# Designed miniproteins, single chains, continued (3): the designs that were tried, part 3

Each design is a single chain, and the fold is of that chain. pLDDT is the mean over its residues in the fold that is shown.

## One batch from the design tools (miniprotein)

Design m8071
Fold by ESMFold2-Fast:
Structure m8071 (fold): chain A 80 residues (1-80)
Amino acid sequence: TFFEKRFEELAKEAIDALKAGDTNAKTAKVEEMAGLLQLKALLENAPSSVRIKIGEKVLAVKNAKTVEDARKAIEEAKET
């Protein structure tokens, strides 16, 4: 519950930053999302394959140039 709620808050802030054209704010929020997902994986003793997938999904969010691509990448990261 805590991780899902915080991730959702960060995701919204990242999308809002992208809409505003604030690349630095978007990157900062995506880095916080990455840290949160990796911490959750560590606490749940997730296998290396899950941690690698988290890295790949986070990279997709960082590289998203449009709100549509960012929303899709965020949803895929959340499902990991």
Scores: mean pLDDT 81

Design m8072
Fold by ESMFold2-Fast:
Structure m8072 (fold): chain A 81 residues (1-81)
Amino acid sequence: MSAELQADVDAGVSQIALAVTKVSMSKKADEDTAKQAGRLTERLAKTDEKTAKQLVDEAKKAGEKFGKGGQLVYDEAKKAL
């Protein structure tokens, strides 16, 4: 993996982790936060589909941990593929 691609993956994973954490902490579904995760996945899919699919897999794991709020993040990320 190139240094630039690795940086994009790290940034993407961090942004989804922050989105999931924010939704979990609020105890409410935050649609704007979930949509941001979807937009990030779309941006990565245009650069590298494989990396975008890895990001969606991480969002799926987050959805399983954080219930309905995390599931919304995963659903928006999945739609971007």
Scores: mean pLDDT 62

Design m8073
Fold by ESMFold2-Fast:
Structure m8073 (fold): chain A 86 residues (1-86)
Amino acid sequence: DAAAVARMLEALREAEERARRLAEEGLEEARRMAEVIAADRAAIEADPEAFLAELREAGVSPEEAAERLERHLEGLLEKLEKLREE
C-alpha cells in the first residue's frame, strides 16, 4: 500500500544520504552503493504499482518488504562502515 511504499522510499533515501557521507570521506565503495540505492529508489518511484504487484506475486506483504529492506540496508551500511575502519 501507499504507506509501506513511502516507508521503503524513506529508508532508501536515508541509506543513500549515509552512503554519500561515507563517499565524501573517501570511501569509493560507498559512492557506488549510493548510486545503486538511488537507482532502486527511482525505479520504485517511477512505478509503485508494478513494484507492489511484484511483491504480491512473491507472496510478500508491503509491510514485510519494508522491514526486510530496512534490515538489508542497515547490513550494507554496517559493511561500508567496516571498510572505512582500516
Scores: mean pLDDT 82

Design m8074
Fold by ESMFold2-Fast:
Structure m8074 (fold): chain A 78 residues (1-78)
Amino acid sequence: MEPSFEEKLEKVKELVEEAKKMVENGAPEEEILKVIQEAIALVQEMGKKHPEETLARLDELQELEKKLLEVVEKLKAR
């Protein structure tokens, strides 16, 4: 069966947590960027395939985006 919105949302949460752990553990930048790209691609797919659910859960998606941006900021830290 096709993945539900909830299954996709849970995967985004898992990817965000994975990226955070990878940054904290000093994982290679290339590996972290792959996880970040996968999370972004999944959110874009959710917006296309589940637009109504995506709008209803926009606040939750924005919090996940904020966490993902924090990971990106840590990678860019001088």
Scores: mean pLDDT 82

Design m8075
Fold by ESMFold2-Fast:
Structure m8075 (fold): chain A 74 residues (1-74)
Amino acid sequence: SPLVAELDALLAELQASTDPAEMRALVDRIEALYQEMIRRMEAQGVPQDVLDYERAQAEQTLALLRELVDRLEA
């Protein structure tokens, strides 16, 4: 999947980054990519319960990534 490959690339770039501003920009790009992935799943007729689960998982992952970046600035 091109979107999965893009997500893997963004996560690798985030792991290699040492600049909090760059890391925040990468997390924002990861958020946009998760939103696109969920929109495509919805368009494919994935059940609402599965979509709700995927949204919750994405939100939790993004919250953890943002918390990690915030701690690097502390």
Scores: mean pLDDT 86

Design m8076
Fold by ESMFold2-Fast:
Structure m8076 (fold): chain A 103 residues (1-103)
Amino acid sequence: MSSDEVSKEVLELDKENGGLYVGLAQSLGGGIELLKESRKDPKGSLEKFIRIAEGGKLLASHLPGSDALQRALDRAIELAKRSPEEGIKAAEEARALLLELAK
């Protein structure tokens, strides 16, 4: 088997078992913690959160339910730009959606 074929099979099994959704939820959880620390470094914390959420959107484009998930992540990014508190709430809602899709 080629390395690419093995990687593809692993990703498909992970999608079916919800592992990718759980991994994305954990990554987004880290982004939420960065926003909670935004008082110390507002610009750096926001930039890191946006990078995490944009990476999540890219990976989510390959998952079932991707349209709703991408909209939830876009909402979290836009709200985080306005207020860390609103961004945290929206990101927690997106994380909850990821965990529901993992079922």
Scores: mean pLDDT 72

Design m8077
Fold by ESMFold2-Fast:
Structure m8077 (fold): chain A 64 residues (1-64)
Amino acid sequence: SITGEVAKLIRAVGLLTEVELNPNDEKARKEFLNMIEELKASPDPFMQKTGEKLEEKLKEVEKS
């Protein structure tokens, strides 16, 4: 449902913010990676592309 998709996006953005603020928080990183995988596994192409973009953002944070 659209409501469920919006909730996932809000959670994903929140987790990205936590990872950016606390790069050494392994729990936040694991939750974020799990959310990326859920988005990429979505049948919705928009959700899949969002997951790919978030994965790229995580790689940028880890290189900093």
Scores: mean pLDDT 79

Design m8078
Fold by ESMFold2-Fast:
Structure m8078 (fold): chain A 101 residues (1-101)
Amino acid sequence: SAAEEEELERRVERMINDPSLPDEEKRRVLREIAERLAKLARENGTLSEEELKKLIEELKKKIETENLNRAEHLEAYVHLAALYLMLGKEEEAERYIESAL
């Protein structure tokens, strides 16, 4: 639901802005959020592999062409990780989590 997505986005902002958390802990939290986003997307409907790949390319283009602030950049990377998890590409998902920090 939109409310659950908003809660996950607020959790990303809160954890990234916590100076007491080490980067390893922040990466763990971002992985958990990406996994939760992937689960919510599956519950709301099944996207085809073609649709998932199109969304990935659109998000990558947005990151490359738009002047995103830190929060928007982090949200985009977490969404990329979630989309890669939906494709079963766990290694690619982890790369985007690492790049988010």
Scores: mean pLDDT 78

Design m8079
Fold by ESMFold2-Fast:
Structure m8079 (fold): chain A 68 residues (1-68)
Amino acid sequence: MLEDIAAFIQEVVPGLSREQALRAAQIVIENKDKSVDEIAALIQRETGLSREQARLAALAGVAALETL
């Protein structure tokens, strides 16, 4: 599940490293009760991604989690 979510995030967000995608996926799983904007803020802080990249990662991660 973690690696599947990370793979999907990496497909949606251009230029994302595997480490950044895995960290984003972990944040999504650990914070699934939070809003997309809150998850995006956490991803931005932990990975150094831009606000737009972090928001895309949060959206992609939440979508992947809902379909798995």
Scores: mean pLDDT 83

Design m8080
Fold by ESMFold2-Fast:
Structure m8080 (fold): chain A 81 residues (1-81)
Amino acid sequence: DPEKIKEIEKKREENREKSKPAIEKDINSITEEQIQKAIEILREQGRYDEADRLEEALKQGIKEAARLHLDIVQQIVQENK
């Protein structure tokens, strides 16, 4: 359905537009220490594949790691206050 494809694309564009300022701010607020803590917690939970991916992203840069894994980093930091 061309209509369904257009609606999905519109929602993706709308979500990107709405989320851009918040995501950019969140990415800039994340520290290397928070990413390292997230890696440690993932390993403690037995989620080694996710921990390894985050560690590889961190080698490319803090912002790169935060951008690719923002949801995981935020979730882990929030759950382990």
Scores: mean pLDDT 69

Design m8081
Fold by ESMFold2-Fast:
Structure m8081 (fold): chain A 92 residues (1-92)
Amino acid sequence: MLKEDTLFETAALLTIAEGRGLSESKLKELFKMSIEEQLKTLNVKREVVKSLVDTLKRLAGEPITEEGSLDWLPKLKRVLAVAGYERVAKLL
């Protein structure tokens, strides 16, 4: 429901997609989909996504601050880029 939760779930799903070798065009298509559509398209269980979201939240700088709706986003982008998910980082 919060913007942060939606973006972390999307980031996790796109990270899985880039890790599977999906093209930038396919990543952009996924980014426009709902979370439910992304889960169906990638055939991923919510439990897997939840585990990855928890990991990304930790790496983006726990605890996530209330300050500014996007304060954590630059940190998440940096984490993803360093981990080799540069396409996902650019898309967020």
Scores: mean pLDDT 74

Design m8082
Fold by ESMFold2-Fast:
Structure m8082 (fold): chain A 78 residues (1-78)
Amino acid sequence: KEYVEAEAELEINGKKAKIKTKKTAYGEEAKVEVEMEEISEEDKKYVEEAAEVLAKQLTDQNKDLGKAVKVEKAVKVL
């Protein structure tokens, strides 16, 4: 069973959020997990948008799926 993972860490107003996404070869879309500290609704929306972008990127880049691959990215916002 082949899969790929991507992870991003965000800092928003000194608070941390971590996004993990995973796509498997089973024909499913990339799944997303978000861990975040207590943040405002506006900041939460930003994290959710970043999670969508990461999941789409993982899906688009891995249409033929390779071996299991982990991709880590750090994103800093003010």
Scores: mean pLDDT 64

Design m8083
Fold by ESMFold2-Fast:
Structure m8083 (fold): chain A 99 residues (1-99)
Amino acid sequence: SIISDRELEALRKFRASHSPQEVVLTTAKILALDALGYSQEEIAEELGLSRDVVSAILKRSEDVPESVKEEVARRYKAGDWEGAAQVLIDAGFFVSTVP
């Protein structure tokens, strides 16, 4: 999928205003809610984000395997938000913040 200039700008501003840990956690939450059947508008409302940020993160996450997305969603449903974020780090989609 092609990310629009507006979506890229929104994502850049989001990343500039959040820590790497907050970006990973937010990405995990977006992927979990998407896997659970929430629309991009519903995800944006639930997380207090613009729809452009949600769309950009989902498009940037297209290469994340479905099995990884399912595990992220499973941990999120269990209330383990840090564990959901850790699945993405362990799968190599984000650099670990711990040595």
Scores: mean pLDDT 82

Design m8084
Fold by ESMFold2-Fast:
Structure m8084 (fold): chain A 80 residues (1-80)
Amino acid sequence: DLEKKVEELEKQVKELEKRANAPGLSREELRDIIAEANKVSTEALKLGQEAKDPELKERIYEVIKRASEILARVMRQILG
């Protein structure tokens, strides 16, 4: 069921956002967040290819966007 898979990705990206916003993350924790955000993005892209409903596609797009924002923030923390 595509909708249930999208709901699961939405939950995963929310938890990743919470983890990425925590102060004092170790380099190992930052790397784990990067790996999980990349996995979420990959799964969301696959679901986006299968989805036909415009509302569901919009939700998938939002998951991809949020995962990309997490990656940008975490990469800045690793580099700075």
Scores: mean pLDDT 86

Design m8085
Fold by ESMFold2-Fast:
Structure m8085 (fold): chain A 88 residues (1-88)
Amino acid sequence: SQAEIDKYLAEAIEKVKEARKILKTEEAEEALELVKKFAETKSGKDAQEAVEALAESLGLAVREGNKEAAEKLKEALDYLSKAQELLE
């Protein structure tokens, strides 16, 4: 349903915001903006760009040993995946 999609996207945005506050990186900021864009457009292209940006930010957080930020970004990816499943 639209309400469930919007709920999952809102949760994803919140988790990315939390990760951005911890990381304070350009990559985390870009990931946040791309997730917001996907939430607005709900297009497959914007979903793919958001997933790629989140995965890149997650990889950087893991590499730098920032476990808290990595956990937030992983949760964001899980919520984004749930929203994408409902958009079929």
Scores: mean pLDDT 86

Design m8086
Fold by ESMFold2-Fast:
Structure m8086 (fold): chain A 74 residues (1-74)
Amino acid sequence: MPSVMERLNAAVEEVVAEMEERFGPDFPRDSRPLSPEEVEYLKELWARVLRERLPPEVAEAEEARFREILDTAA
């Protein structure tokens, strides 16, 4: 079975691919803040993908960490 790190990497790749498909091929946007709509969709998509690919306790911790990163980047 893939490690937790390999599952996290797969989750990141899936989220990036879905965001690029929905919002355009320049996602992730390194040089500008995400719009509130992009942030809301990204949070919901990330939570969904984590819960599908990771154990519940790991998914919850990574959801909390990601929320903190977005709040810090703003």
Scores: mean pLDDT 70

Design m8087
Fold by ESMFold2-Fast:
Structure m8087 (fold): chain A 80 residues (1-80)
Amino acid sequence: VDKLEKEIDKVKEEVEKLKKEAKDDPELVRRMDSMEKLLELAKEQVKKAKKTGDQKLLDAAERTIRSAKSMVKALKKLIS
């Protein structure tokens, strides 16, 4: 569970860096804002699963993290 929270924080840091690099592209910034919202949702799901033991919330958070990581890789290629 702590591992998932750390993964979310790392992806959020990468998104913050990409937003600074792509600040002149409003569409890329908008996509990164959407990704940040999904990561916040994933973090809340992990915290709730930690309290309730709900495996479905952990599974949902893991899927969101994987999707966000994939998008970060794609955005890095576009910006670099």
Scores: mean pLDDT 77

Design m8088
Fold by ESMFold2-Fast:
Structure m8088 (fold): chain A 66 residues (1-66)
Amino acid sequence: SMAEVEAAKAELRRLAAENGGRVSIEEAAPLLRRVGVPDVVIEVARHDGGGVLTAEQAEGMLDAYA
């Protein structure tokens, strides 16, 4: 639902703010999975980003797949 997507975005922004604009894929993955982002997309992001995402990248994944 949109409410779940917005809650996930808020939590991802909070985590990124605590870590210089970055969130680890290990912290982001449960939030992304909860709103329906496919595991294959998460694993591609893990390899491409060296295990970290920006808040903008994580929100983009939610907008595309949730």
Scores: mean pLDDT 80

Design m8089
Fold by ESMFold2-Fast:
Structure m8089 (fold): chain A 89 residues (1-89)
Amino acid sequence: ARAEVDARVAAIEAEAAAANAEVSAKYPEAADLKSLADLPEEVKAHIIELLRKEMEKLRLLMPFMEPEEQEKAEERMEELERKIAELEA
């Protein structure tokens, strides 16, 4: 049901927020880095996990979207996949 999906999305968001706070506390200067190549590996791994969580939320919500919204969600998922591939390289 929609409410169960919303609850899972909220749980994913809470987990992401907790992880983000932990990484930000360890690497406050990472926000000033202009190049992805200069980011610490822990920060890169964290960003990849945030992007994966965003894709998971989109997958959970897509069945409840209008067709036009689903097309935008698919485009966003493609963008997220590309960013993950770039960070993993």
Scores: mean pLDDT 76

Design m8090
Fold by ESMFold2-Fast:
Structure m8090 (fold): chain A 68 residues (1-68)
Amino acid sequence: PTFDQVYEQLKKLYEKDPDMSIVDASEEIAKELGVSPSEVMDVIRRMTSPTGVYPGTVKEALEAIEKN
């Protein structure tokens, strides 16, 4: 999956549950995009790597991505 695809799905999940764990979010995004959860988690890791901290929730992931 692309950064843009994962970012759009994270925004949708934020509207439903901003405190959703990144593991649960990765599973939901994987179902939507037809890929594995590990592939989604790897994209999120790359998108958030400049912050030095891996996000625990959808809210934390979006804050990390938008800050950079």
Scores: mean pLDDT 78

Design m8091
Fold by ESMFold2-Fast:
Structure m8091 (fold): chain A 64 residues (1-64)
Amino acid sequence: VEPASEEILRAQEKLYKLGFLSGPVDGVFDKVAQEAVKRFQEAQGLEVTGKLDEKTLEALEKVK
């Protein structure tokens, strides 16, 4: 199941707040957003998929 546009937007907001995303927060999952996801996955010790998979979304929800 692909993440909805709202989930992409929320993920971008969290990645921006954590300093992994430098691009705009507009719900567009481009290469910049994908690289931010990969950096976040590396920092959290998750599998680096570059996708907003279940584990990545769960980690984003729990991180402050």
Scores: mean pLDDT 76

Design m8092
Fold by ESMFold2-Fast:
Parts: C-alpha cells; structure tokens; sequence
Structure m8092 (fold): chain A 76 residues (1-76)
C-alpha cells in the first residue's frame, strides 16, 4: 500500500517536472492563455449547469416531493 502510493507520487512528480519545464520553455504567454482558458471553461461549465438544471429541475422537484412525503409519513 505505502509502496504503491510512493510510486504514484514519484511518477506524478516526474510528469509534473517535465510539464513545468515545457511551460517554462513556452514562456509567460502560456500563463495568460491559461487564465483566459479557465474563464472560458467556467463560462462553458455555467452553461452546461444551467442546461442540466433545466432538464433535471422537473425530475429533482418530483424526487424532492416524494422524499418529503415519505419523511412526513414517518413522523406521523
């Protein structure tokens, strides 16, 4: 167990070091691009969340009501 965790951590560290070197080689432009990409990803995630909430809103409402009715029946 501990040996497996250490092996995974070592592999992640080596991969991270290689990625860090690549980012440094590409220069400061990548950091600015990453910030813009994070903003774009948040916007896409918000759109997807709204679409999913709209699709599941009706079903979630039904499930919530069923759970509430069951809880009320249990308390009685």
Amino acid sequence: MAAEALAREAAAAMESEDAAQAILAMGGGVRQAALTDLERASEVAERMTRQLAEAFGERVGELARAVADAAIAEVR
Scores: mean pLDDT 60

Design m8093
Fold by ESMFold2-Fast:
Structure m8093 (fold): chain A 61 residues (1-61)
Amino acid sequence: SVEDELLARLQEILRATHARDFASHEEAVAAFEAEMRRLAAEVQARHPDVRVRVLPSTVEA
């Protein structure tokens, strides 16, 4: 299902992002947001009938 695909991809993105050494939290958030945007585009292309939304990452330190 779309949900299973999203969960699997989210877990992979989280794992990859967590494994990287970032100079700052701001840099980590930007990298994560870019991956989320890419995931949304991939899912939307595969499932055009499903509306995928990526909310802006607003993390206060």
Scores: mean pLDDT 67

Design m8094
Fold by ESMFold2-Fast:
Structure m8094 (fold): chain A 120 residues (1-120)
Amino acid sequence: SEEAKQKVIELLNKIKDIILKTYEEVLRAHEAGASRETIEEIVNKGLKEIQKLLDEIEDIVSEHFDYDTREKIMELLKKIEELFRKFAKAAVDGNVEEMRKIVEEILKLIDELIQLVKSS
């Protein structure tokens, strides 16, 4: 349905906002010399919010999308989830260049997913 597509796009845009905010907060925390525990708290908070939105997307997609479209969406979501795990590691390790690369890859996949949902 059109309403289901609009909800998924809204949730995906919220995920983009959260990852960018989390990335910026992690960068500022590292610049300020924050503890590893503080970085872990920032990352875990952001990823928990993202996971809740991903779960909502999976529920909507499972209920309202056809099999072929669902399969493609779920494959992109799996790739995005793997990148969030890599982001968490890079963030805790203080690897700024790797964090930037991973965030750029996440945003690209989310944009691909939004286009897929719009065209479905």
Scores: mean pLDDT 90

Design m8095
Fold by ESMFold2-Fast:
Structure m8095 (fold): chain A 100 residues (1-100)
Amino acid sequence: SLLEEIKKKVEELKELLDEIIASSDNEELIEAARKLGLAADALLDAIENKAPKELIEKLKEEFKKYAEETIKLLEDEEKKEKLKKLTDELVKLVDEYIKS
């Protein structure tokens, strides 16, 4: 189901964020990654609880903002590209959910 795909992408994203946090001494990057993880959790929670689509849209935009901030701070090009891909894939799935 679409919800199961969203949940899986959030799990993959959080695993990558945990790797970023564990491998970094950059406090700004660690804080950005933590905020991104919280934003992803809030977005998933809203979808699972069938929150109003307007709230899901707002949480999606907050997620995108924190993803952009984290991506800008990443120096590891492989992790940067992986985070960009996961962000784009999750946003696409959330947009499909909102349109359904």
Scores: mean pLDDT 89

Design m8096
Fold by ESMFold2-Fast:
Structure m8096 (fold): chain A 82 residues (1-82)
Amino acid sequence: MYRADAALAALLAKVGAPAVMSLAEFELAVLEYLGKEKLFKPENPLIADVGNTELGKLFGVKEIDVRDFDGIRALLLRHATE
């Protein structure tokens, strides 16, 4: 089980996610956040535009490819510890 830092925990609380989850559950919480905030690009629904969001600021990225689970995990591991 991994524990989110305060910034990640506050962000994922918007989708009802707890601060302690498995990495797979954190990945799903990120995807739920992207869907809830309607961040998917109209021209490519597999890419989320996060450049002006708290998630993008936290992860230091402007876009998230939802197929890149390894990339999402690497970003999560900077803000969640075992």
Scores: mean pLDDT 84

Design m8097
Fold by ESMFold2-Fast:
Structure m8097 (fold): chain A 107 residues (1-107)
Amino acid sequence: SRMQRDQIINQYRNGMNSLGSQGSSLIDQINTQDPDLGSQLNTIFTGLFNNMNTLLDTIQNGGSKEEQHEAGQAILNNLKQIQEMGKKYPSIQQQLNDFIQSFQNAL
């Protein structure tokens, strides 16, 4: 039912708020050591959360399967960018892996 769908979407939005707090804290820690790296990660994380909001809004409002697929692909691309940043910057790789694991566990 629509009411059950709205309840599930609200659970995902709550999980996303928790992930947003975790991501913001991680960016703040990195910014104190490397502001350029923190800025790059902030751009990727902002994109990830915007794409998550787009996906949830599309599902909640009965958007097309194509729109849902496009948003899902954008999210996967953001996660891949986070993984690639971890490979490029070994000093933060564990923190980025922990974030990705938290993201996957919230879904």
Scores: mean pLDDT 85

Design m8098
Fold by ESMFold2-Fast:
Structure m8098 (fold): chain A 81 residues (1-81)
Amino acid sequence: MSLVEQVEELTKELEAELERLAADPNATAEDVEKVMREYSRKIAALYLQASPEEQAQMEKIMKEKRPKIQAMVDALYKRAA
């Protein structure tokens, strides 16, 4: 699996984890923060090892996914507050 494919898979896993938290009435803001930190760390580690061409592809994937992920995170924080 390429580094770019790993980033795409991690963004899908992140979306799935956020959907699981949204379905869990006991999920806290701390649970959201832990998930976000874990996936941000994993993606950052892959990005630092990537070529400039791979980094450009990763940035495109992240830019396309960012609005949806941010909306999910914002909704979870509003519920937890």
Scores: mean pLDDT 84

Design m8099
Fold by ESMFold2-Fast:
Structure m8099 (fold): chain A 55 residues (1-55)
Amino acid sequence: KKQEELDFLQKLIKNNRELIAKAEPFAAAGDPSAQRMVAASQEQIKLAEEQIKKL
């Protein structure tokens, strides 16, 4: 069902935004692992948003 997939993707976006918020100050301080985490979470949000647009 499209609604179940939409709910799942919205939760994925929310969780990744929370990860970015927590990792952002460390990434700004030059932590390479935090920078990779922020980049990976941003990519997951982008993919989830594109998937939602196609629903």
Scores: mean pLDDT 84

Design m8100
Fold by ESMFold2-Fast:
Structure m8100 (fold): chain A 72 residues (1-72)
Amino acid sequence: MGAQFLNDLNEIFSSSPSGTITAEQLEKLKEKNKDNPESVEILTKFIEAAKKSPSGTITGEEAGAILGELLS
């Protein structure tokens, strides 16, 4: 199975006026993709980044940077 969460991420970012995603939305995506270890790992890193953020969110740029780090 592919990274289904990437489609869901694009929908969330596109519908967000600030272009951000919350830790709660990321946890929902992780639950939806729990059977895919690769997706769980990536989403766990996104959740960690969101929790460290004062806003409890991450931007699309931050998500892209995390993906680049994990896939390099």
Scores: mean pLDDT 77

Design m8101
Fold by ESMFold2-Fast:
Structure m8101 (fold): chain A 61 residues (1-61)
Amino acid sequence: MAAEKAKELREKAEENLKLGEQYIEKAKQSTPEEARVLMFKATEKYSEAASNLLEAEKLEA
């Protein structure tokens, strides 16, 4: 069912958002060089989360 697929995608998005937030938090306490790498990793996770959320939103009941 579309609802089940949407739920799965939202769960994946939540996981990716949490990982992105963790990288941002680490970046705040890191050297500029380390923060740059962590921000890149956060961007990757947020991008994955956005893709999952967009796909979930397209699954209209």
Scores: mean pLDDT 81

Design m8102
Fold by ESMFold2-Fast:
Structure m8102 (fold): chain A 86 residues (1-86)
Amino acid sequence: MQHREIGEKYREEAEALEKNAKTKEDLAQAASKYIVAGEAYYLSGDFEKAIEVLEKAYDLAVKSLGENSAIARQAKEKLEEVKKKK
């Protein structure tokens, strides 16, 4: 239960950052928060929500820093981990 609440909180924070993003740095910060939300959803067993926010994290990381960035690679690795459990 606590992991799901952490996931919801970080997802809401990431969505707010994404909507108000003015720089690539803002988008990268939103991507990082989506990764934390995805990990929390994964730990709570909510694989569908984990996949959704990790896909958003990867897309934002690629758009802000490129597909070879550390954040993009982290989002992709976590997304693949969640998909293996589903």
Scores: mean pLDDT 83

Design m8103
Fold by ESMFold2-Fast:
Structure m8103 (fold): chain A 83 residues (1-83)
Amino acid sequence: TADFQALVDEIDRERDRVLEKMEKLSVEEAEELFKRTSEWLKQKYNEAKSKFDVRQSTLFGFHILAVEGELYVKLLQLKRKAE
């Protein structure tokens, strides 16, 4: 419960940092940052599956997908501005 919320809050803080950093990067650097963040999110999902029950790890998986989607949309917006 408290540990679950702490992990969600960690993901949300990293999402905000990555979104802010992407604004200041070239498209190529933003793509590389997206790839590294996607790999980190996969590691966090595996951590959640090892620590939490099926319900909590499933909800965390949906949260990870939503965060990755937000980062991907940001990357697409940056690509459109660069063209």
Scores: mean pLDDT 88

Design m8104
Fold by ESMFold2-Fast:
Structure m8104 (fold): chain A 84 residues (1-84)
Amino acid sequence: MEELLKEALSNLKKALEYARQGDYEKAIEYVDKAIELLRQVIDIPEVRKALLHAVRAKYYLRQGKVDEAIKHLEEAIKLLEKIL
């Protein structure tokens, strides 16, 4: 479980870096990897909240709303760091 959450956190941090660089396709790829990992442990309330933020970040990246996407990625990262 802890290793899975650390891997999800790593993927969200990579997504944030690519979003900041303007590589939205790569950012979405890493968000999708994080979403797949977080879905395996949704019984944890903080994980469910992080998953919701990751899904919203993907939506905003697809719409080109980068600042909104970055805010949601940062919130997902904070939620996972709180429980690790």
Scores: mean pLDDT 87

Design m8105
Fold by ESMFold2-Fast:
Structure m8105 (fold): chain A 97 residues (1-97)
Amino acid sequence: MPSLEELEEKVEEAKEELRANESDEDRLKAKLLVMDAAFALKKGEIEGKPEEGRKKALELLEEALKYAKVEREKKVIEALKLVVEGEPVEEAQAKVL
């Protein structure tokens, strides 16, 4: 399993890739917030505080919805919120789609 330091490095690399490839500021902000949410979940898991990680991830995903412009991206963020709240991935997809 990656260490917290390795996860931080990978998240930063992914964020730089997003900044290089996404010219729309709002869409970029939404995608960066989704990356921060994924990191918060993994950090909580590694630190033995999964509930704290889930709470932070939900806050970040809610913020991301404010900036998402594309319907597909909004639905993906909504599905991710359901997964973070404890829905299986397949059930979250069925509810949003």
Scores: mean pLDDT 77

